# Ledger of designs, part 50: designed miniproteins, single chains, continued (2)

Each design is a single chain, and the fold is of that chain. pLDDT is the mean over its residues in the fold that is shown.

## One batch from the design tools (miniprotein)

Design m5825
Fold by ESMFold2-Fast:
Formats: structure tokens, sequence, C-alpha cells
Structure m5825 (fold): chain A 80 residues (1-80)
């Protein structure tokens, strides 16, 4: 089924985004541990990394919504 192939592709993309989110969370934790509050470049790096995390969290939510819609479509088609 074309819908089942699309679902598999979206689930693979979701797994990739989840892994990137986990990696960024670890990077943020390390940056916070090494943070010198007087180093403006370190603060800028932390802010940029946290903004990237926010962006990926939004992409994750959009992808999860798309997956849920597609799963409902597949379930409705199975009601033959």
Amino acid sequence: SKLEEELKKLEEELEKIKKEIEELKKEIEELKKELDENDKEQLARLIATELRLIGLEFEKELLEEKIEKLKKEIEELEKK
C-alpha cells in the first residue's frame, strides 16, 4: 500500500529527528556545565543550540501529527 510506504518513511524521519533532539539535549547539558557567564561567545553558542532544539521539537510535533492522520486513514481503509 502507498499509504503504508509513506507511513514507514515518516516513522523513519521521526526516529532521525528524535535522535537529533537527544544529541542536542546532551550538547546543551555539556555547554551548561562549561558555561562562563562572562563569555558572550559561549552564551551565544548556548542560545543558538537551544533555538535549534526548539526548531526540531516543532518539526517532531508536526511529523507526529502527520503520522497520526495517516494511521487513521489506513485504519478507515481496513474497514472493508
Scores: mean pLDDT 83

Design m5826
Fold by ESMFold2-Fast:
Structure m5826 (fold): chain A 91 residues (1-91)
Amino acid sequence: MTLTTTATATGLTATASVQRPAEADVVEFTITVGSETVVKRVGAAPNATITVTHTVPSAATVTWSARAYKVTPEGEELVGEASTATVTVTE
């Protein structure tokens, strides 16, 4: 299944949404703002829409990278390719 990330902005808050693939167990969001990186990991039901928000103190470009993983007893397996989206938040 193809992972697709949709990103939007409202004021200084960036929001990303992705549908969890049925074959994955968790979606990991990597949020990059300038030199800073934040990782948020979200579990959801198969095919559920996951929404994550990130608020910045001033105008910035926020880059979202979403990766879906299948959890196994020996580790995690990437499901499909990473999906990226970029949005600019304003003051």
Scores: mean pLDDT 79

Design m5827
Fold by ESMFold2-Fast:
Structure m5827 (fold): chain A 65 residues (1-65)
Amino acid sequence: SLFDKFDTDGDGVLSAAELKELLESLGFPELSDEEVQKIIDVFDKDGDGVLDRAEFEELMAALAG
């Protein structure tokens, strides 16, 4: 999956850096670290500063419409 491709550490979460690379790979314009952090803040229900697989799936669903 796309999540597994960008989860380079294999820890089951995406960091802000990994999410930034993933969004750039999907054709998004270059995002600032602040913009990526705002995306994480919206979808990070646990407040740990990273996205797990379920939170990532919610983000992908929101982007797909």
Scores: mean pLDDT 76

Design m5828
Fold by ESMFold2-Fast:
Structure m5828 (fold): chain A 57 residues (1-57)
Amino acid sequence: SREEAIELAKENPLEAAYRMLRAGYSKEEIIAILREAGLTEEQAEAAVRTAERLLAA
C-alpha cells in the first residue's frame, strides 16, 4: 500500500524506490512517495536513479 511504501521509504528510501520500480510504479509516483517520507526532490530523484541502475545490473 501507499502507507507501507511511505514507511519503508523513511527507513530505506533506496529499497523503497527499488521495490516500487519492480512493482511498475512511475518515477513521478515514486518521487511523490519519497517526498512524503521526508526526502527532498533531489534526494528522491537520486534514489530512483540508483534503483534504476541496480535493476539494469
Scores: mean pLDDT 85

Design m5829
Fold by ESMFold2-Fast:
Structure m5829 (fold): chain A 81 residues (1-81)
Amino acid sequence: AIAKYEAEIAKDPNNYKAWRNLGAAYLAEGKPEKAAEYFEKAVKLNPNDYAAWGGLGYAYRQIGKEEKAKEYFAKAREFAP
């Protein structure tokens, strides 16, 4: 589904949900560094996107940056309803 989300971003680069979905797709492909880049774009567009902050946490954990992962999970918890 990566191509679908890339097409959504091409139409509307401010669609933070598409950036988050692209991050999740790359995380599923085992590419946490690329996933982190896309989740970062999502949270820059919408800092209240707790799902994207959670995605950053998972991505950084897989990269082996546990302290950064903990910081991102804390932000996900802060913005969760």
Scores: mean pLDDT 84

Design m5830
Fold by ESMFold2-Fast:
Structure m5830 (fold): chain A 93 residues (1-93)
Amino acid sequence: PRREPTPEELELAEKAAKEAWEEYPDDVFKAMELAAERLKELGLSPESMLHAMDIVVDLYLEKLEENLENLSPEQQKAIQELIERRQRLDELR
């Protein structure tokens, strides 16, 4: 059962995502985990946690977009796996 986050939950998710990204600017997976954990501790919905993780991924992709063609094969694979995992999670919601 999917519930739309409230505006307050969206603001908290955005703040958590940005703070997690500042903490781990080069480790998108740790930033995602930190954002989700902070919202979970606040008792927010899984949808709010997923929203925060999506914001972290978007911030990571925007940062790398300028240098996408210069990324290592390992970095490109990590981005591809991240996108695929996010799509699979959205299909299961």
Scores: mean pLDDT 72

Design m5831
Fold by ESMFold2-Fast:
Structure m5831 (fold): chain A 62 residues (1-62)
Amino acid sequence: KEEKIKALEFLKEQLEAFLNEMRESGLSQEEYAEKLGLSKSFISHLEKLLEEIKKELEELRE
């Protein structure tokens, strides 16, 4: 349980940092994705993954 929580917290921090850099860049989601050689859909999947990680962490703290 503890190790799983630490792993999910680490992933959450990495995803939040990535999405924060994108927002602070002033670029659109599409432009930022293109800069990294990624699709816009991939960035959307990262946002969804972050929400799922947050949900899992709340459930594990129960």
Scores: mean pLDDT 78

Design m5832
Fold by ESMFold2-Fast:
Structure m5832 (fold): chain A 91 residues (1-91)
Amino acid sequence: MEKVRELLDKAAEAINAGKPDEAIKTLDELYEVVKETDFSPEEAKEILRRISALAIDVVGAELEGRITPEQAQKILDALKKVADAVEEKLK
């Protein structure tokens, strides 16, 4: 979980700084770490809540002109991929 939390923090920083390429790279790394990490149900819920918050931040960044609509869509697609991987581990 330490690496997962670190990557979530890095993704948040990249999104808020308007660095879409760094955000996408960080989320791709997070996806690989998530696939190899075992979670408690509470840890999975923590990750999913943080992903939801990041999705809101992405929409905010696009509306403020810090990233393009195409960059926002790529980040949202990467976030969905991570969320889907976490949700599959809860089944």
Scores: mean pLDDT 86

Design m5833
Fold by ESMFold2-Fast:
Structure m5833 (fold): chain A 69 residues (1-69)
Amino acid sequence: SSQTEHLKSIVEQIEKAYEEAIKRGDIEMVEAQIELLEGLKKLAEERGDEELVKYVEELIEKAKKDLEK
């Protein structure tokens, strides 16, 4: 749906911001992006958008691995 497509676009923008923050060593910005992704995951869960929930979960896991490993 158009709503799912719009939310996915927002998530993709967040992923790009996260990748740039990692390259700069901007830990504070990376943490902020993770918090924003967790908020979007909750929104996707409320809407029953399983595909978007999975996509956001994968990004959160990737970001946490980059910070905590």
Scores: mean pLDDT 78

Design m5834
Fold by ESMFold2-Fast:
Structure m5834 (fold): chain A 78 residues (1-78)
Amino acid sequence: GLEEGIKKPLEEIKKLFEEALKKEDKKLYEEAVKKAEKLKELIERTMPESEKKKEILEEIEKILKEFEEELKKKKEEK
């Protein structure tokens, strides 16, 4: 149910970040960030406080930080 709804958007977000880094596309990167923020908001809104909610939110934050660092490395190439 809702679990599948979280997993698929999370995978989509990862793909968008990977494409943004490959293409050095700031617009695509911003789109990925917005989708991640929307997913985080949805989770905070719809899921009760639980270990699972905490883990999912931490995973989203980890993805955001990981790709932020990758973008910094790519920026050095410019």
Scores: mean pLDDT 75

Design m5835
Fold by ESMFold2-Fast:
Structure m5835 (fold): chain A 65 residues (1-65)
Amino acid sequence: AIPVRIKAKEDYEAKEPDELSLKKGEIVEGELLEVDPEKGLTIRRLDTGEVLLIPNSAIDMVAPL
């Protein structure tokens, strides 16, 4: 998997059980597992090992670590 850093665009409250709640400017680091152009990015967090979906609307930036 590809290690990535994802920056939140705006405050976002999770609407689904597998979504991640984010604050504007929050950085999440994880392994990129899946890219869905309609849903978003599925990552495994480096800190917790939790697998979560980050919706495309909540993403400001995706960069390699």
Scores: mean pLDDT 75

Design m5836
Fold by ESMFold2-Fast:
Structure m5836 (fold): chain A 64 residues (1-64)
Amino acid sequence: SKKEKIMKLVKETLRKLGDLVDKYLEEMQKAKTEEEKEKVKEKYEEEVKKLLEEFKKKLKEIEE
């Protein structure tokens, strides 16, 4: 069913987001300067944006 496909997509997206958060926190701990912290933040924001765009695309494919 469409609901089962949506639920699977949501679970996969949440898992991927969790992985990105873990990576962000780990890289932020290693960053020693404000410039390094800003780069880590920018990278995280870009990866989250890509994940959200992928989620929206896949969601539309299921709903069609």
Scores: mean pLDDT 86

Design m5837
Fold by ESMFold2-Fast:
Structure m5837 (fold): chain A 56 residues (1-56)
Amino acid sequence: MTIVIPKEEVDRLMELAKTDPERAKELAIELALKRGASEETARIVAERIVQEAKKA
């Protein structure tokens, strides 16, 4: 994806996803949309963040 979310925001979302993945997903979608991503792209970004948090 071409959308770049700041590392600080990604780190916060990953930490949140460990305790509340649904809430982290909603916030990730909001951040991606705020940066001009389409709804589909925002959903993909959110899913990736949650998947990365599950690994950690």
Scores: mean pLDDT 75

Design m5838
Fold by ESMFold2-Fast:
Structure m5838 (fold): chain A 111 residues (1-111)
Amino acid sequence: MEESLKDALEKFEELLKSGDKELLQALVENLKSQKLKPTKQGGLAALLLGRALYELGKYEEAIEYYEKAIEMLPEEDELRAKAYENLAKAYEALGDYKKAEEYKKKAEEAK
């Protein structure tokens, strides 16, 4: 399971780097159609959905899914640090530098 999660994350990183809006929109629709459960897989799905929304410029929706990812991921999961880093970037994109700094600090504490 861990190997599959890492492989999925790496493949989605490549998709995010491509900037293909049609593929990102398809990913958003696919993940939104699924009921996210409070599991490591659900947390990863929420994190990926948030990142796809961020690349589409939907920063407020991205924040909602990053927060859901944190709720679903185990407390000691390394993906929590990634979720906090992504929250900081989304708040920075919205001009909320105080929230961005708070989440940068949480990301460091989660490593």
Scores: mean pLDDT 76

Design m5839
Fold by ESMFold2-Fast:
Structure m5839 (fold): chain A 75 residues (1-75)
Amino acid sequence: TTSYYVAALFDNEEAAREAAERLRALPGTRRVSIMKVGDKYLVVAEFDSEEAAQRAAEALRAVPGTLDVKLTSAT
């Protein structure tokens, strides 16, 4: 089984929370976590399909304050 992950970096907590809420609203989202990394915030979400992860990555890129968005997979 392959899991798909989308990780997005934010420079403020408010943007990270907005991103997490958008991710939780997407079909196929299994888990969403917010982590403070130094003075920045990392939002990571797990998806059951590559298609769901791609939709999530696009949604995150539309969030103001998004510094970077990465999509990866793990078997």
Scores: mean pLDDT 81

Design m5840
Fold by ESMFold2-Fast:
Structure m5840 (fold): chain A 62 residues (1-62)
Amino acid sequence: MKEEIEKLMEEIIKLKVEHDGLDQKAVESAKKEAKKVLEEKYKENPEKTLEDLKKMLEQLKK
């Protein structure tokens, strides 16, 4: 997975953990699953995948 996607994923997961109060072990498992899904989506459409992740991150910050 590209570094940009990895950084966006880390930020999104961190914000969701803080919002939902998820356990750290559950976060690690979810991160592994999310990485697999994002790798597949990135192969199909890298530009859209990055744009969607950036928009999601911005929405979570607000």
Scores: mean pLDDT 71

Design m5841
Fold by ESMFold2-Fast:
Structure m5841 (fold): chain A 86 residues (1-86)
Amino acid sequence: MEELDRAVRLLDEAYRALKEGKTDEAFKLVQEAIDELRRLAEQLPVSPETKARIDELIEKARNAKSPEEALDYVAEALTVLREALQ
């Protein structure tokens, strides 16, 4: 699904940046992934319950203490969104 491709790419790039020790780049990519997930949740035909769950995971990502923790929440939100569209 083309609409999810950017979110997946941003998540992959952020994990790569973390592995390379590029913490500032990883934080920037996490923020871009969060913004993309919010855009997708608003534009795609998902149930109110699914949107609420994605919004909760996005808030957990924003409040995360590390980019690794934030990326785990972003990955979970993307999985929830992908499953809701099947």
Scores: mean pLDDT 81

Design m5842
Fold by ESMFold2-Fast:
Structure m5842 (fold): chain A 104 residues (1-104)
Amino acid sequence: SMEEKQKLRIEAIQKASEFGVELAKEIDDPEELYRKIVEFAEKLAKELAEKLGLSEEQRKIMFNNLLRSAKTAALANLDPEKREAFAREMARAGDFFGKLVVLG
């Protein structure tokens, strides 16, 4: 059902958030932190897409939702200087949310 599929999506988003928190504690290099978050979100989105039979477009949307969850959680667990450095790496990688964090 749609309700069952939504529960799996929520679970995946929560898992991405938890992973973002853990990586922020372990990885000091902002480029490595962002790369690991992207790799995790890609892997989880692929697994979820295969499990739920998602189209390529739906997989991309899911990837972006997982990436947003993980990076937001990571930002919340970094000191101000590391947070700005991480946001700049997101912006450099073309992540618009990184630009919003740096500028706003």
Scores: mean pLDDT 81

Design m5843
Fold by ESMFold2-Fast:
Structure m5843 (fold): chain A 62 residues (1-62)
Amino acid sequence: SLQDEIDRALGLMQLALLKRIYGDDREAFRAGAQRVIDLLRKNGASDETIAELEAEAERLLA
């Protein structure tokens, strides 16, 4: 749906921004990424969108 596309885009943008802000501070990035994912889940993001964002967060931590 359009809402899934918006949730995915916003989540990916937020994760990219957090990586830019925190750089090599893996703990701060992980905490920020978890807050983004939790907020999207609370606001009704699909399980598919959440799984994609969790995978992207792990990729950014690698």
Scores: mean pLDDT 88

Design m5844
Fold by ESMFold2-Fast:
Formats: structure tokens, sequence, C-alpha cells
Structure m5844 (fold): chain A 74 residues (1-74)
């Protein structure tokens, strides 16, 4: 299992990728947006699967849900 520090780092990285993906989508760069959203989903899923911290898992689950909703809009 990942440490809380490692799990938090995955969540923060996924948040940054989601933010960049939203900017790419607004500019019409759908291929970049999709790549960033897929990467963000992988990182969020890793935090969900390998974290033992319930707060981090919940935050990662909410983040993954938002990432998937953004993918559906493309």
Amino acid sequence: MLSDEESRALVEAAKELLKEAKEAAKKGDEKKAIRLLVAAAILASAAISFSENEEIKKEAEELRKEILEELKKL
C-alpha cells in the first residue's frame, strides 16, 4: 500500500492534470484534453486502490468522478 504522502501526491498530480485538461478542452485541443484526463484518471484510481487513508480515498473517488464527467463532455 502507498503511504499517505505518496497517495496525496497522486491526488495532487491528478488535480493538476484535470486543470490542464479543462484548459486544453476550452482551447479545442481535444486530443490533449483526452490524454490528460486519462492520465488523471489513472493517478486517481491508483490513490483509491493503494491508499489506506479514507479521506484521501474519498477525495480521489470524487476527483475520478469529475474526470469521467469531463471525458463524457468531449
Scores: mean pLDDT 86

Design m5845
Fold by ESMFold2-Fast:
Structure m5845 (fold): chain A 72 residues (1-72)
Amino acid sequence: QAEEALEEAERLKEEGRRLFEEGKYEEAIELFRRARELLELVLRVAPPEKVPELEERLRELEELIREAEERL
């Protein structure tokens, strides 16, 4: 279910942000990567008009992963 996967990805992103704020960067990266995987699965079944929005959300996760990695 696309909606369920999007909700899980958002929950994982928010949990990852919480871990990032606690200085648990390795754990935050793991959750951000999991959220990215879920968004990639949604992209496989997304209608073309939704692809740009999902790609933007993926770029946000890539930036969060990069920022966390820089703090390791």
Scores: mean pLDDT 84

Design m5847
Fold by ESMFold2-Fast:
Structure m5847 (fold): chain A 84 residues (1-84)
Amino acid sequence: MEERRRREQEALRRAYEEIKKWLLDNGLVTEEEAEKMSFEELVRLAFKHDPEKAREILERYAGESLELEVYLALLTMQEAIDKL
């Protein structure tokens, strides 16, 4: 279904843009660095500096994208392991 694919792509784009903007606004990356980074790298960087904010952003869009749900689950598991 083209509509489902569109919703998934839109959710990924919005999550990417929101994470990128948050990292830029907090001086954690430059515009040039963000353009060279993958979405996974941006997500990991955001989670490293503010795991609650990164989770909030991903959760907002996760319901529309299985890929975002997988990233959220992996980051949540990594945080739990790091606290052990």
Scores: mean pLDDT 76

Design m5848
Fold by ESMFold2-Fast:
Structure m5848 (fold): chain A 79 residues (1-79)
Amino acid sequence: SKEELIAKAENYELAARYAEQQGDYLTAAELYEKAGKYYEKAGDFEKAKRMYERAGQAYAKALGEDSEKAKKAFEKAKK
């Protein structure tokens, strides 16, 4: 259901925020991508975009701003 997808997205978002607070930017980025995917499946495109933006920022911190993972995450945020 839509509610189950949103709950899953929210759990991944909370886990991502925790990882980010611990300085684990790679794990945070991966969790933000998962959150974005579930918000997108639920039809919440505004929250999905925010999650992909956060994933891009976290990948940039972990791997560098010009990394392919950061670039792809930012591209998903523009859709």
Scores: mean pLDDT 88

Design m5849
Fold by ESMFold2-Fast:
Order: sequence, then C-alpha cells, then structure tokens
Structure m5849 (fold): chain A 66 residues (1-66)
Amino acid sequence: DKEKQLTESLQQVGEALLAGDLEKAKEIALQFGKEMGLSQEILDEIKNAKTKEELIQALVKAVNEA
C-alpha cells in the first residue's frame, strides 16, 4: 500500500523535524524513498534539503510521483 507507506514515512519525518533533528528526518526520508522506489531526482532533492521547508517540498513532490 503506497499511500500507507508514504503516510507512515511522512509521519516519522514529521516527528524527527518536531524534535529539531533535520539529519534524522532526511535519513528516514531517504530510506523510505529508496524502499518505495522514488526517482533519483527526488532522492537527490531530499539529500540536498538544507531546511525543514526544503525537505517538506521534496516530500510533497515524492507524494505526487507515488
């Protein structure tokens, strides 16, 4: 279930961001993105995110691809 996997990964990323841990949020997002088969372009956008806002934008793009 792609929708459930995306919801769960987004929730875990959100929890890490609430804790102020951008690096953990990126690690979780990259791991689940690879497992879900996201494109290299989106994975690179997640890797290159320097702020919470940039990471959220990359994840919104990931949802549109899924």
Scores: mean pLDDT 77

Design m5850
Fold by ESMFold2-Fast:
Structure m5850 (fold): chain A 77 residues (1-77)
Amino acid sequence: SEAEEKLKKGEEYFKKGEEAFRKGDLDTAIEYFEKSIEYYKEALKLDPKNEKAKENLKKSENGLEMARTFKAERDAA
């Protein structure tokens, strides 16, 4: 389904965000987590009761918050 395709793209961008974060590429991690969030939001527009999409959206939002926090701490040093 279209919702499943959006969910899959969200998962792909989330993994790319985690990879960039591990490498210390915080700007790239932020971009990928933002893309992941966008795809999960689109999946939820198509299937509002998809618990996996809701759970994965929260994980991507947490990843984004962590990447932004680490970048702010780095830039303040």
Scores: mean pLDDT 89

Design m5851
Fold by ESMFold2-Fast:
Structure m5851 (fold): chain A 61 residues (1-61)
Amino acid sequence: GDAELEEMVRRALEGVRLLAKESPEAARIVRDIAVRELSKIDPEAARRVEEESEKILEEHA
């Protein structure tokens, strides 16, 4: 993807990571919003956020 798309993906994953330990529910909401919005721009980027955020959430479960 272009630099802006990669930055959006990185920021979404940072947001999930920050919330995952303290509030898995809030982290899931942030993930769902990011995946939904990114899917309108680039479905591959949305899938990357979905897959990586799932791993983050499982690691902090």
Scores: mean pLDDT 82

Design m5852
Fold by ESMFold2-Fast:
Structure m5852 (fold): chain A 65 residues (1-65)
Amino acid sequence: SAKEEAARKAGEELKARYPVIEKIEVSGDEIRLYLKPGKVTEEAGAALRAIGIAFEKGFSLRIVE
């Protein structure tokens, strides 16, 4: 759907901006961000920024370690 394509694009933009993100997956309007292991401080920073961006885009965001 168009919402899923928009969510995938938003997820890819997050991955390009935050190297701590290993991969993204989209399920409906939920963007799942898979983080690189062992990067606790970077993970926290990336998660907070990503949540802000996803909220502004109107998507649900889930952080997965």
Scores: mean pLDDT 73

Design m5853
Fold by ESMFold2-Fast:
Structure m5853 (fold): chain A 71 residues (1-71)
Amino acid sequence: HMLPEEVVNAIRKAAEALQAGKTDEAIKIMEELVEKYPDDPVVWSAAAFIAEKAGNTELAEKYRQKAREAA
């Protein structure tokens, strides 16, 4: 139930990048995070949310599928 500090900080940084209009940076932050935590469904779900907010629906759908596989 507790997320590692690195995960929380990365999600915050990605959200800040989205607010600044840096959608590619937000996606890159989450891509690096899922590489470190590939078996965590919460991390994949967060990556899907960021990708969707960035306007990349195909990537968001891919990450949602990865979240289901990790659960």
Scores: mean pLDDT 83

Design m5854
Fold by ESMFold2-Fast:
Structure m5854 (fold): chain A 57 residues (1-57)
Amino acid sequence: SSAAEEAANALQRQIAGLLARGDVEGALATARKALETSKDPLVREAARRALESLEGL
């Protein structure tokens, strides 16, 4: 749905903003929170991809 796409894009922008500021811990917490809170598959997919990328840092 468009709402789910907007939510996933908002999550990605929030994580990107945190990483641009060097806040890796905040980015990880944000992605984990999204996985705990959201049952939407698009949001969960965005959060999982972010966690996979960040765990390599």
Scores: mean pLDDT 83

Design m5855
Fold by ESMFold2-Fast:
Structure m5855 (fold): chain A 55 residues (1-55)
Amino acid sequence: AQAEQDAIDATSRRVAELVKAGDLEGLKRLAEEGSPIERSMARAVLNRLASPVPA
């Protein structure tokens, strides 16, 4: 079904907007209080922001 993919796409856009805005509190809130998809994606992004890859 298309609904699950639509939910993933919507969540991806929301997370990307929070990152661009520098809203780390919003990302943390999403990781704690969001849906399973939102929590998973927000946590993955937060982990990447906390552990930059060496150049």
Scores: mean pLDDT 75

Design m5856
Fold by ESMFold2-Fast:
Structure m5856 (fold): chain A 100 residues (1-100)
Amino acid sequence: HMAAQKAVDAADEAVRAAREALLTGSPEHVQRAIEKADEALKAADSAIKEGHVTAANYARQAAEWARKAAEYVLSGDFEKARQYLDKAVEAVGKARRAAA
């Protein structure tokens, strides 16, 4: 299931970028995290269209939450950023199990 795996890997990259943004607070890392999340959302939507619904829906959720985490870092709400990052990590784990 290459499309599902690609969506999961893209979501994992978005989560890693969001974690870096949270650790540094850097606007450059926030921009990278948003870019990676948008790439992951596109990959998840493609996988859903190809019929890989369960894994792709979890990957899409992870990408959305990673994007929100980055947005909360940008606004200075580090508590919400941590909460959304934790949810995104859990969603990637569910996506990876569903893609297996």
Scores: mean pLDDT 87

Design m5858
Fold by ESMFold2-Fast:
Structure m5858 (fold): chain A 55 residues (1-55)
Amino acid sequence: SMEDKKKQIEELKKRIEELEREAVRLYITHGDQEAVNRLIEEIKKLEEEIKKLES
């Protein structure tokens, strides 16, 4: 249903925000660009999932 899709999109957006905060934290504390890049790839996957749900 539309309501179920909206909730799923909202949860995915919340997860993206959590991963963005984690990426900033990892970069500030460890300067680990490879770990940050891995989180960026995960964020991209979640953004694609949102795009699929909106179509």
Scores: mean pLDDT 83

Design m5859
Fold by ESMFold2-Fast:
Structure m5859 (fold): chain A 74 residues (1-74)
Amino acid sequence: SEVERLARELARALDAGDKERAIALAREMRERGYSVADVVEALSGEAQTGATNRFLALLLAGVPIDEAVAAAIA
């Protein structure tokens, strides 16, 4: 599905430390109307390491997507 593809690209960008790409992908998901729950579900099957795990934890804590991306790539 489209949400799963975008989530895979986002996870790769986060794990690579590519902040600009990760923000652009997160913005695209938000513009397409995907909920935080949709993003979390799609990412739950991806690599559970580094920035991707941190991003998921921040989303579950209620941090907005854009802020969660920036904080995950520290």
Scores: mean pLDDT 78

Design m5860
Fold by ESMFold2-Fast:
Structure m5860 (fold): chain A 79 residues (1-79)
Amino acid sequence: MAERLREVAELLDKAAEAAAAGDREKAVEYLARAAELLGYDREEAREAAERALEELPDEELARQLRANAELARRAAEAA
């Protein structure tokens, strides 16, 4: 459990970096991988990520992803 949450945090940080750089394809891929590690369907996660990238500016998306990475790290420490 804890190790998977740490991997999720790393993937969310990478997704945030890609989003901030405007690399939407990489951001979607990292988000889909993080969701798959949490037991979600990868294709459904990819569709959700693509929608989020349409709705949010890159900087706002990056901020949200960094916040989620921090939550995942805290959850890993508590597990």
Scores: mean pLDDT 79

Design m5861
Fold by ESMFold2-Fast:
Structure m5861 (fold): chain A 84 residues (1-84)
Amino acid sequence: DEEKKARETLELLRRAREALEEGKTEEAIELLERAAEIASTVPVLEPVAQAARKAAKLVEEGKTEEALKLVEGAIDLVESIIKE
């Protein structure tokens, strides 16, 4: 079910955003990697999977602000897909 996977991806991305805002770097990376894994199984979510993986890498590099912008963009994209 693509909608169920999209909603699960959205929940993980929102949790990752919260973790990044709280400075929980390790938790944020884990959540982003899990979001990317689920999103990669849904063709329409391929850009979301790519954004989540890139955000995780940016977090590992200490680029939290850049990672947050990518996570916010990924959240917006998933929300637009769910509404269609």
Scores: mean pLDDT 86

Design m5862
Fold by ESMFold2-Fast:
Structure m5862 (fold): chain A 52 residues (1-52)
Amino acid sequence: MEAARARVEEIWRRAGRTPDPRLVAALADALVADPSAEAEVERVVAGTDVGA
C-alpha cells in the first residue's frame, strides 16, 4: 500500500497538480491489485483538474 500510494502521489506531483487524497487512495488500491494499471493511473491523473 505505501509504495503504491507514494507512486500515485509522484505521478500527481510530476503533473504539477495537487493530489486528491480520495483519488490517491483509490488509485493506490488499483495499483496494488494490478501493477500494470500504472498507465491508467497516469491517464486518470492527467484528466484531473482539466475541467477548468
Scores: mean pLDDT 71

